# Designs tried in a protein design run: designed miniproteins, single chains, continued (4). Part 86

Each design is a single chain, and the fold is of that chain. pLDDT is the mean over its residues in the fold that is shown.

## One batch from the design tools (miniprotein)

Design m14970
Fold by ESMFold2-Fast:
Structure m14970 (fold): chain A 86 residues (1-86)
Amino acid sequence: SYSQHMRQIRQQMTTPGNNILSYYPNRSDPSSIDTMIGYIDTMDRIVQTMMTNQDWRDNFMQTLQQWRQNLTDIRDRVRQQQQLRS
């Protein structure tokens, strides 16, 4: 059923989600950001492979894409700041 299927997706996403939260305080470190992006990519694969409802899949993928873009922007700013710091 949809309810059971959604519970399975939530369960599979819990670990990568918690890992992102644990790394987020270290977002001044580009390697920590790359690790968080890796967990978002894992969540994206779970949604794409497990979520058969198009509207739900699109909503989750849009949220993950926004999080991924935000982390990429933070990483780029951190790298720029490291280049300017002497």
Scores: mean pLDDT 81

Design m14971
Fold by ESMFold2-Fast:
Structure m14971 (fold): chain A 75 residues (1-75)
Amino acid sequence: IEELLEKKREEMDKLVEAGKGTKEDVREALVELLAEYIKTKMTKEEIEELKKEAAQAAPSVRELVEEAVKLAEEK
């Protein structure tokens, strides 16, 4: 999943440089990608571990993970 997120971020950053997107679009795309992965590929136990790991990461990463988990739970 980390490799997928990095690749998506690089693709979106190039779009921002080309004037086809914003930094907000990058963040939103990463949240959606992670939420889809959580919903389709992760168990509840793995999601709890992901939350704990994110809590030890930078605040920006923690917020990204929290938003993705909420989005996955909404659907």
Scores: mean pLDDT 73

Design m14972
Fold by ESMFold2-Fast:
Structure m14972 (fold): chain A 55 residues (1-55)
Amino acid sequence: MMSPEQLRARIAEMSKQLPPDLARLVQDGVAYYLARGDLELLEAFVRALEAHLAA
């Protein structure tokens, strides 16, 4: 299970390689899930996003 810190770090790394508008959208989505406290759903979101970007 990933910590919120690890999820934040992974999002920060992905955001460096994204267009600014898309990076902002991803950051806003992450903030929403963190505020809700739904870490399992946030981890699933990060994994899905990484798989999508790798394709």
Scores: mean pLDDT 73

Design m14973
Fold by ESMFold2-Fast:
Structure m14973 (fold): chain A 61 residues (1-61)
Amino acid sequence: MSLHELLERASQVLDTPTSIAEMQAVLAELQERLAKETNPAARALLQRVIDRLQARIAELE
């Protein structure tokens, strides 16, 4: 999956807060991508999305 496709999926999940399990699944994929990413700008973007998704999950618990 490309970074663009993963970010689109993360955005969709953030817009629809109906499943914590789906948000956790996307969070795991983002974390795996961050571990493999070498571009500093892409890493910063991934980290911001991860932080936002973690905050959203906490709000819904």
Scores: mean pLDDT 78

Design m14974
Fold by ESMFold2-Fast:
Structure m14974 (fold): chain A 67 residues (1-67)
Amino acid sequence: SWDAFDAAVAAGDREAAAEELLRLYEREPVSSSTADLRVAALGFIDALGATDPERAAELRERLRALE
């Protein structure tokens, strides 16, 4: 949910923020908002890659599986 995403962002938890965006992405109908959610998820995953590259790679693979 957006509430869970906002909580993760407020906590500085990039992994949780990316996971919540992926959940929103898989639940949205195919539209322009789906593309925006994908871009946002990639941004959080890339930021996570600076501190946890292995987890970032796992989340990138999960996003690709949802495409």
Scores: mean pLDDT 73

Design m14975
Fold by ESMFold2-Fast:
Structure m14975 (fold): chain A 57 residues (1-57)
Amino acid sequence: MSKEQLEEDLKGIEKQIEELEKELEQAKAQGDVRKEATLTSAIGILKAAADFLRSLL
């Protein structure tokens, strides 16, 4: 896989993290504790994936 594709994939993941963090703030404001837990876990997984991709660059 090319370095350019890895950089593009990383940017895509970072954008997904931003959107999920925005959704997490909305879930917190609404008191949806289940959605908070789900979004927090999803964000954690994506951050781990982003860190892994950065280690390949």
Scores: mean pLDDT 84

Design m14976
Fold by ESMFold2-Fast:
Structure m14976 (fold): chain A 65 residues (1-65)
Amino acid sequence: LSQEEAAKNAERAAKGSLEAGLLLGRPEAARQGYEIAKKAADLGKNGGDAKEVDEGARLGQRAAG
């Protein structure tokens, strides 16, 4: 994964985490997943390691679902 691709994937993961958590009736989990994935996306945009960004995005999705 390129750094740019990892950041974009993390942004999608943040949005997906929020939507999935809300659909499941778990607003706190939705928010937590969103924040984790969003932080990973921000890391990617600021020159963070693509692997770390991808791992953060997956953690966010797991927290929401």
Scores: mean pLDDT 77

Design m14977
Fold by ESMFold2-Fast:
Structure m14977 (fold): chain A 66 residues (1-66)
Amino acid sequence: SLALRVEATNTMLRAQRALQNNDRDEMRELLGRLRELRVRMREEGDDYLVRQIDDTIRRIEAALAS
């Protein structure tokens, strides 16, 4: 779905800003959203976007563990 792709892309851009600003509350909220989007994008078969979401999740998890 184009709508899911747009949502995933916008959520990853929000995650990039949260990481840049060290906004831990936003990072926690976006982590939940990204995990939901990952499931939906995987069902769509968009392997490229699933990998991008996985990378973004890993970066947030690393930042929150610090």
Scores: mean pLDDT 87

Design m14978
Fold by ESMFold2-Fast:
Structure m14978 (fold): chain A 58 residues (1-58)
Amino acid sequence: GAHVRAAMEAAEAGDVEAAARHAAETAKIDPLYARIAAQELRELGLDEAAAAVEAAVA
């Protein structure tokens, strides 16, 4: 959703803090969606945001 897109945009801009924040919000709303989002972020090379999502779900 919107948090995944915001995390992606922030990570591309080099704003890891904003990317991690939006990723964590995704995990709070829907853990299943967060797992899918983490995989998508890894495919895009946004490893820090992906790690934040995975940590929030675990």
Scores: mean pLDDT 68

Design m14979
Fold by ESMFold2-Fast:
Structure m14979 (fold): chain A 97 residues (1-97)
Amino acid sequence: MKDLSVSLVPKGENEKALALRLGVAKYLMEKKGWSEEEVAGRVGGTAVTLLKMGARVSGDEELIKKAVEILEKDRSKFYDVIDLVAQGLSVAEALAK
């Protein structure tokens, strides 16, 4: 299973945490029909901006789907996952907690 990566990483951003936020943002807009404003409010405006600039997320799409399910059920738990990934856990390990 490949962890998540992103084609464009701004200075100061954690790549895996950013990739997870971008993947979730893309899924919510493309599969769930959420507006850019709703997505920016949930995962941050930077993720939406990077997607509009053509940034691409790569890796296991099942990790993105699990993160979306967590975000829809418990927003605080989703941010806990992002924090664990930023601290050095793999996305899969952070989602399993």
Scores: mean pLDDT 79

Design m14980
Fold by ESMFold2-Fast:
Structure m14980 (fold): chain A 78 residues (1-78)
Amino acid sequence: GAEKAIELAKKAIEAAKKGDVKEAARYLREAAKELGDATGNVTLYTGYVLRAIGLELDGDAEGAIKLAEEIIEEAKKL
């Protein structure tokens, strides 16, 4: 649900701040799934999962924080 998506996205931000992009990406995929379950929007969910995978491959901590913030804002709209 939306509340769990926000919780997981916040955990992704904390992991990314510690330089653990792999852990951040794992939390982002879980947050995306919770948001997908809350919205029924498969395209949005799939897009976030693919972005999280790309961020993990690139080691992009800043991008992981940005994606987490986008997930939080989408969850707040629910």
Scores: mean pLDDT 85

Design m14981
Fold by ESMFold2-Fast:
Structure m14981 (fold): chain A 55 residues (1-55)
Amino acid sequence: TTKQVIVVRSETATPEQAKQEAIAQAEAQGLVVVASHATTLADGTSVGAALAEAA
C-alpha cells in the first residue's frame, strides 16, 4: 500500500487550521487520511500534516 504525507505550513493560520487544510487536500485527491498531526515551529510557523493512502 502506498502512503503519502501532505504538509501545510502557515505563518498566519493556527496549527489546527493547517492540519485541517492538509486533511482537506488529501481528501480532495481521493485519499483516506490515516493519521494527522499539528505543531508550531520555533519561529512561530504552524505546520499541519496528514498521512494518507489510496482508498
Scores: mean pLDDT 82

Design m14982
Fold by ESMFold2-Fast:
Structure m14982 (fold): chain A 83 residues (1-83)
Amino acid sequence: MDIEKAIEAAEKGDLDKAREYALNYVDKVSEELGLTPEQREALKRILDTMFEEAKKSNDPELAVEGIRDLGRILDLELEKKKA
């Protein structure tokens, strides 16, 4: 599963499914980056906070934006590791 499926689910208002896809993406990238279990859990907590805010605000676009921002940050970190 990838970040695009998380965005699609969030756009449809299925925040639970979007969270599932986003967490799977974080797990894959955390493994590629060699993150510690503590760093991986911190990223998951950030996602959970974002999805909770989106639900409270009744604004699925907030979740879409947050998922896209997270994807860009993690892609940049993968690029830095290669250098």
Scores: mean pLDDT 78

Design m14983
Fold by ESMFold2-Fast:
Structure m14983 (fold): chain A 80 residues (1-80)
Amino acid sequence: SKEELEKKLGDIGFRINLLEIVRDALRFTIERVKKLAEEGKISQEEADATIARLNAGITQVDAEIERLKKEYEELKKKLE
């Protein structure tokens, strides 16, 4: 039904929004890690390793966002 489809779109949209918040938090953390290295509070090697791990996390989150956006668009077309 249209109502079931609209609910599913809402659920997917909410999940995308949560993942975008997570992505933004990871990006913010990378900038903070860079600043700590610039201030000499952590080593550049430790900062580089941490940033690489966080970037890998962003890549995974971005892939899931793309998957959900594609699902959202396919379902939205059924309402048109």
Scores: mean pLDDT 90

Design m14984
Fold by ESMFold2-Fast:
Structure m14984 (fold): chain A 62 residues (1-62)
Amino acid sequence: MGLAGAAAEAGARAAGGDAAASRKAGVYWQNHDGEGAGEAIYAAGGMSREEARRAGEQSSLA
């Protein structure tokens, strides 16, 4: 389902990521199905480790 990806995007936005980086985080999370997605998002670049961690937390809350 796309819910976790949408939550990751929302979390990245809430953590201060720009719109493009936040959307990319959501798509990345969706493709990786939550497994280490926060670390993978950080490693992919485009946002800070804290923003990637927040994206992961928001996916858990969705």
Scores: mean pLDDT 55

Design m14985
Fold by ESMFold2-Fast:
Structure m14985 (fold): chain A 59 residues (1-59)
Amino acid sequence: VGATGEAVRALQRLLRSYGLDPGEVDGVADAALAAALERFLALVTPDEEQRALIDAVRA
């Protein structure tokens, strides 16, 4: 039910590279990750690789 593991860690690292705060890079999709992702999508149009990563975390 919850997304965990490498996809979540990769997304957390991506968000940090854009200066956003997804919380800890722990591989758990929590409220901090969700908030950082919303900010990212407001600032950036995701490319194919970024969309695939987001889809993997949201699956």
Scores: mean pLDDT 75

Design m14986
Fold by ESMFold2-Fast:
Structure m14986 (fold): chain A 82 residues (1-82)
Amino acid sequence: LEEEIEKLKKEVEELVEKAREAVDKGDYKTAYELGIKAAEKGKELIRAMREAGKLSEEEAEEGLAHLDKLIELLRKKLEELE
């Protein structure tokens, strides 16, 4: 589980970095798609951290709710590009 948390953290960081690069190049479609993927991986990370006892139940619930709102916002932004 600890090793899985480390891998998920790296995956989220890589997706966020790629999303930033896409924004810098004006590729908003790719940026939003990568942002959604990063947020979904972030939810997996929060769940894994809660199971490992690194997050309280309240912290995990708050984090998951925040990421759900972010995913919804990014999906709406992606639809607006079409």
Scores: mean pLDDT 84

Design m14987
Fold by ESMFold2-Fast:
Structure m14987 (fold): chain A 61 residues (1-61)
Amino acid sequence: SSLDEWLAQLDALFERLIAEESDPRRRALWRQLRDHEAALARAAFAKDPNLVFPAPRVLPA
């Protein structure tokens, strides 16, 4: 489903951010943010299964 594809992209993005982060506290915050964003996406999709989310992205440096 498009939700599963979007969540896979979200996980890939945050895995990269976590891998690039040396601070264990900030790594924990990235994991928490990922889980929160995933929960919001699942809740939104449960209300409207045809909902289209923009691809997850990080701001350029």
Scores: mean pLDDT 76

Design m14988
Fold by ESMFold2-Fast:
Structure m14988 (fold): chain A 81 residues (1-81)
Amino acid sequence: SAAREAELQQRVREELIKIFKELGFSDDMAERFTNVLMGTANEEEIQEVKKFLGLPDDSSLDEIRKAIQELMQKKLAEKAG
């Protein structure tokens, strides 16, 4: 049902924000990264994420998502080791 799908989407969003915050990102950046990964980011959020990650202005959404995933992996490795 649509209600169950909305509940699952909200739970995924909350868990991603929690993970980014536990990795040491600010509340604002955790929300922006999550919105980009979930495809819900507006243009301002996309531009702020590109600037934070040091990506070129012409970076594709796929390149931005890859950079977020690589940053997550790096931060998780730093916590583990």
Scores: mean pLDDT 84

Design m14989
Fold by ESMFold2-Fast:
Structure m14989 (fold): chain A 62 residues (1-62)
Amino acid sequence: GPIELGKYAAEKIINGDLKAADAAGKAVQEATGVEANDPFTALGALGASSLEAQRRAGEAAL
């Protein structure tokens, strides 16, 4: 689902694989119905949110 795609995009952004992150961002955009003319803006928002969620989960687990 969209959350899983967001996590995937965040992982690819961390690894510097922006093309894979872009593809994942577009898939989430279609699933959520977000209309954006700038895919990098949508990707950045998804990546930041997913990275923050992963960071919080890691802190809570430890």
Scores: mean pLDDT 59

Design m14990
Fold by ESMFold2-Fast:
Structure m14990 (fold): chain A 76 residues (1-76)
Amino acid sequence: MEKSLEELKKEIEELVEQIKKTTDLEEILRLLGQIQQLVGEAVETAEREGKYDELNEFLKYAEELMKELKEKILAL
């Protein structure tokens, strides 16, 4: 079933909340892998549909998200 950009954002946010609730590095890395896959899917969807403004906003969101997750991992 084809996921919208908004649905992909929501799934990423749910995975981030799971990362915030765990201290298991292996589980964090697994969840990060899932987030990376969803980010890639969202970028491909936005680019395929020619939604460059939505793509730009999503890339800013993904950059900030990855920065926060990196800081959490480095603090472990």
Scores: mean pLDDT 75

Design m14991
Fold by ESMFold2-Fast:
Structure m14991 (fold): chain A 69 residues (1-69)
Amino acid sequence: MKEEAERLLKLAEELEEAAEGARQAGLELISKGTPQDIQNGQKALELAEGLERKARELREEAERLLEEL
């Protein structure tokens, strides 16, 4: 259980880093101001939100596994 919880926490951290990267890339694209860049930037921001949500789910699962000790 502890090793599984540690794996989930590591994956959550990786997803949080990916979300931050996607958010920064999305904002950069929007700042370029072309219709295509704005659309692609909005998609990147949506991806970042999805990754953050998944990271939260993984952290909650890891916490439950640690509580079963």
Scores: mean pLDDT 84

Design m14992
Fold by ESMFold2-Fast:
Structure m14992 (fold): chain A 85 residues (1-85)
Amino acid sequence: SPVDQLMSITQQIVDALDAGDYDKMLSYLDQFEDLVRELLRQGRLDELQEAVDAVVEYLISQGKLDLAGEILDRVYDVYLDYGRE
């Protein structure tokens, strides 16, 4: 499911961040954005919203507020590029 896929990538982002591997973290953030773009192109907006909400709640629960904000900013940038109308 989109929730499982985005959550899997998010866990990889967290692992890279905790290891101090910022290049790997940025690579996984790019993979996250690519999946967000694919789900938008498929018209799977409701599933995408549920997946992003789950990811943000997970990151907040882990005390990773800055990373949660970064993911939200990247998702909104993808939405702006796609044009939500």
Scores: mean pLDDT 85

Design m14993
Fold by ESMFold2-Fast:
Structure m14993 (fold): chain A 63 residues (1-63)
Amino acid sequence: SKLMKEIDKLLEEAKKYIEQGKYSEADKLISRASMMRFMAEMDDPELAKEIQEKIDKLIDEAL
């Protein structure tokens, strides 16, 4: 879906910022992805769950 492509783009960019030590920039992109997940939850809870799993994976890999 278009939404998932936008999420993947945001998380890919956030990962690059994390690799550069730019955590403030990464946090902004992760927050944006979380907002998009929240907005999707009412229409497609399965899609929202997939978005959350991608966010969680990025955070886990950053630790």
Scores: mean pLDDT 83

Design m14994
Fold by ESMFold2-Fast:
Structure m14994 (fold): chain A 61 residues (1-61)
Amino acid sequence: DLDALEKELEQARERRDQNIDPRALESYKESQKYLEEIEQALEENRERQLEADKAILERKK
């Protein structure tokens, strides 16, 4: 999942950069929002993994 999200993040950044034409401002805004959503999902996934690891360690005590 993380690898897939990282690939989508890179693709979203490339699409955003390609849509900097003022006539395509709407596409640029959409790409920017998608990029932010993927970045948020990646951060949430990392936090979830850390919490799971902490819970496992706590149970092993």
Scores: mean pLDDT 72

Design m14995
Fold by ESMFold2-Fast:
Structure m14995 (fold): chain A 98 residues (1-98)
Amino acid sequence: SVLQQLEEAYSHVGVAILYAELGNLEKAERELREAIESLREAASQVSGEVRKQIEEAIRKAEEALRAVRAGNLEEAVREAEEARRLVQKAIQLVKQEQ
């Protein structure tokens, strides 16, 4: 379900933040890739405001991924936290509509 994909993405972003804070770049990158995959699958199944929130979350997660690859951990955590907030908003919207 869309809700399951969004909740999985939320979890993966949270774990990515933890690994980035610990300086584990390889695991942070893997978790962000998993989050982006789940978000892309969710985006394909929705429209309107929910899709817009998911697409913004994907952009922020991709920015976090780029920061992890560059070794910019402070920026990676900041961008990932923004992605996590956008995913949470999408979850709230889906729960109100389903």
Scores: mean pLDDT 90

Design m14996
Fold by ESMFold2-Fast:
Structure m14996 (fold): chain A 90 residues (1-90)
Amino acid sequence: SLADRLEQLANDLLEGKITAREAARRLGVESLVNDDGTITKEGAVTILRLAGLTEEEAQRIVDEYTDSDVITNEELARILRAAAELLKAR
């Protein structure tokens, strides 16, 4: 399922097995990654919305796990895991 895919990507990011760019590439959204390999909060919201979350759900999750416009790989992993759990609860 998409939820299982998001959870696997989150685990691979936390373990340092893949980069944010590779995670985005596997989700078909590599264009949302900056040239330096970082992703913005707006990019993360877009990824969650493309995964089937509402704008309100996506914004809530991203705001919970991030404090700045540019997010870390650990923050991205937590965001993807939270989205996976929400999708599994549907």
Scores: mean pLDDT 84

Design m14997
Fold by ESMFold2-Fast:
Structure m14997 (fold): chain A 87 residues (1-87)
Amino acid sequence: MSKEEEEKKILEKNRPLAEEIADALLGAAILRDPKISAEEAAEFYRSLDEAEREEAIRAFVREIMEESAKREGREVTEEQLERNLRV
């Protein structure tokens, strides 16, 4: 394989993949169905109105923050015990 061609191919692949993943994650978060296909989730998200997309993004970020705080609380507690055990 040509190293230069492979690097260019990876870069091109990463750009559309990042966009597809973002759309899919937002769509999945709105539908709250992790089993939905990435394509279906992305299409659903793109079908939303501008106001709906903005509200969905805000709701998604809020859910991530709330879930992260709750999960991190439990995870931090468990990690603290495990870390103390190892160190």
Scores: mean pLDDT 60

Design m14998
Fold by ESMFold2-Fast:
Structure m14998 (fold): chain A 100 residues (1-100)
Amino acid sequence: SSALRQGMLAVLEEARALVESVKEHVPADLYERVMAALDAAIAAVEGEAPAETIVAKARELHDAVMEALRASPDAPREVRLKLASAAGLAQLVAREAERA
């Protein structure tokens, strides 16, 4: 539905803002991987891809953010919380797409 698509896009845009705000605290290669996964998830939602594709891209995003979080153990607590929040937002998109 249009409302579900708009909701998923808003959630992914919030995840992007969180990740971008912590760019300097994440290894550059992992940051690029997270941003590529974000772009892929957003493109799948905007392009009205099959639900299975949106779920897969959202899970890939979640996994990329979790890898960035694990690689940043010495980052400030607020940075780690923003990454954990972005991972949670990716999981929310996956669950909502799976129910659609």
Scores: mean pLDDT 91

Design m14999
Fold by ESMFold2-Fast:
Structure m14999 (fold): chain A 81 residues (1-81)
Amino acid sequence: MLSLNEVKDELLKKVAELFKQLKEKYDAGEITYEEMKEELVKETEKLVREVGEKNGLSEKDIELLIHVLKELAIKEVEEYK
């Protein structure tokens, strides 16, 4: 099983790829800024739950990763205003 830091690194890579795909849709005018933000946050939380549970992380560690990665995702989206 992956350590907490290894799970975080895997999730950061997956969230970055998701954000890249959402930015491409936003830049093409296919989705609004708010839809991009909502989808990124929603999918980030889902990914953290799925990967964290699969790797046997505690609920506390999963909640911590959700908080950290959602805040990072929100910050990244704010840079695209």
Scores: mean pLDDT 81

Design m15000
Fold by ESMFold2-Fast:
Structure m15000 (fold): chain A 110 residues (1-110)
Amino acid sequence: SEIEKELEKLKKEAIDLIDSLTRAINVPKEVRDELIELVNKGVEGLKQAKEKLQSLIDETVARLLERGREQGRYEAVKRALAEAMPSVEDTLQRLDEIIKKIEELKKKLE
């Protein structure tokens, strides 16, 4: 059905967004594969993948700032993160929109 095709399209879009962002922040393949497997388990899995992705972003930011501080590059790292964060936030917002669309479409399959 058209609804089933749209659900598969949204799932693929979510996987592509997670793959792209995890590669950008240098997440290990094993962790990236875990997040993608969660998406394949359905919308609740996608929500879990997004929450885990938010934690990975927070940990990456904290790690980069600490290394920058130790290397005397704190202000340069802080500026680079400020420039990158809008793109990260856009990706997370797009994942939220995909979650909402999947939940709305699933209600129509009743």
Scores: mean pLDDT 87

Design m15001
Fold by ESMFold2-Fast:
Structure m15001 (fold): chain A 91 residues (1-91)
Amino acid sequence: LVEELKKVLEKAYKEHARLVAKAKGASEEEAEKAYEEVGVPRAEEEAKLLAENPEESIALLREAIEAAAKDPSEYGRLVRRTAEEVLRLLE
């Protein structure tokens, strides 16, 4: 479970880093550095927390999906997709 959650979150942080870089006009190199230095460690930490508290995590993920559904941006779609994938793994 933790390994599968980490994989989903790492993919999400990588896509997020790319979206942020694109919005700022930053390089792909800067996006990759942000993913490696911030995204990967956060994905590992969050995967462990999600697995430790599945019932609370499921409730929060459902709220996040509803909130993200109101955001038509690429970021909103990324949050919705990621939360849905994480929810599927916890259920």
Scores: mean pLDDT 79

Design m15002
Fold by ESMFold2-Fast:
Structure m15002 (fold): chain A 109 residues (1-109)
Amino acid sequence: SMEKKKKLVDDAIGDLEGAKELAREIAKKSPEVKDLADEAIKKTEQAIEYAKQSLKDGKKAAEKGIELTLEAAKLLSEAAKKDPENVTKYVGAAILTIGAAINMELAKK
């Protein structure tokens, strides 16, 4: 149903916004990983826009949103290896990016 699809997309956007906020906190506290965190934020913002577009443009927009979410997660994984003191924020962002990617996949029709 359209209602179920909208809820999945809204949940994905919420998860991506949460991951973005955690990446922003990491960028503020950890100068050694700031560039990686800033690029992850950029990819996450692009993923949010594609998640929004998936309600209109369908499967291709959702797939692009998933790809960008995976790219953001990989950047944060690289940052985490250089910044182990912030492990809780990195794991939190990972949980949120997984949730967002799954919800976007389920929203495909």
Scores: mean pLDDT 89

Design m15003
Fold by ESMFold2-Fast:
Structure m15003 (fold): chain A 74 residues (1-74)
Amino acid sequence: LEVEELLEEIEREIEEKKKNGEFISDKELTQMEARMALLINEELERGKISEEEAKRLAERGKKIMDEAVEWRKK
C-alpha cells in the first residue's frame, strides 16, 4: 500500500536525520504529518484500506511524529 510505503519513507528520513545530527524543522514535521494524514484519508475514501487499517496507520504515523518531536527537545 502507498500509505505503508510513505510511513516507512518518513520513518527512514527521520532516522537518517538523527544519525547525521541534522535539524528537523517544524515545517518539515508539519509537512510529513500532513502527507501521512492526507494519503491515509485518500486511500480510505477510495476503499483501498479498511477503517481498521486506517486507524493502525494513523497510530504508526503519530508514533513516528511523537518520536521526532521528542528528539528535537534533546
Scores: mean pLDDT 79

Design m15004
Fold by ESMFold2-Fast:
Structure m15004 (fold): chain A 85 residues (1-85)
Amino acid sequence: SLQQQAIELTEKYLKKAEELGDEKTAEALSLLLDALQNNKLTKEGLESIIKGLRDEAEKRRKEGDEKGADVLLELAKELEELLKS
């Protein structure tokens, strides 16, 4: 399902953030994962999540966290590809 694929992608990038030691990015992705597991995912909801990930990436970049920003943008890109499928 769309929801299961979004959960699996979020788990993948959460692990990447944890391996990088990026605690702020890992926390943001953990909260997203909890939201995806506890709420029904709609197409409009996924579009909102993609926007939120890009907004959060901009904040990470402004704080000098280029690696965290890249993790969030990579997830956003994969979720956008999922949405187009």
Scores: mean pLDDT 88

Design m15005
Fold by ESMFold2-Fast:
Structure m15005 (fold): chain A 81 residues (1-81)
Amino acid sequence: MDEERARELAEKAIEAGKKAAEAGKKAGKEVEGEMTGGVAVLAGGVGLSLAKRGHYKEGVEVGRAGVEAGLAGEKSGGTKG
């Protein structure tokens, strides 16, 4: 269960990161959107790596942090309109 959850959160973090980067470009805040997207993708990758090493709880936590970072970037791009 923890392994599946870590993978799901890593995937969501990657998706959120991509959406944040796209929102940043549309808002003219490409650097800000790309940075937040990059952090979310990186956190997802780290979370998945931790899960692969048997550190599923840590992987889930890092994945969640990545999703939150991605969503925050998406929100920032929208609110600066």
Scores: mean pLDDT 62

Design m15006
Fold by ESMFold2-Fast:
Structure m15006 (fold): chain A 93 residues (1-93)
Amino acid sequence: SLVEAALEEAEREFPELAEELRELYRGLRDPDDPELEARAAELEERYRALSREERLKLELAMARLLLAKAKEAGDEEAVKELEKKIEEIEKEL
């Protein structure tokens, strides 16, 4: 799976964000999970405690996971938008 490979790579690149990355992957697998809303609130609180650099790293990892999902789905429009977003985040790091 492209998404699983992207998650593994993101966890290697940002090991300090492994918990957040796993929760994002969970959301991508089942966006209708009723526990997702409660977890999202907890993640938002944790996100607010992060530094600017840590937030950018998390956003980069999230965008890469979404890109992998879009590629698996064959969503060419989403792929282009996510590639642009990734480039912009990388410029801010």
Scores: mean pLDDT 72

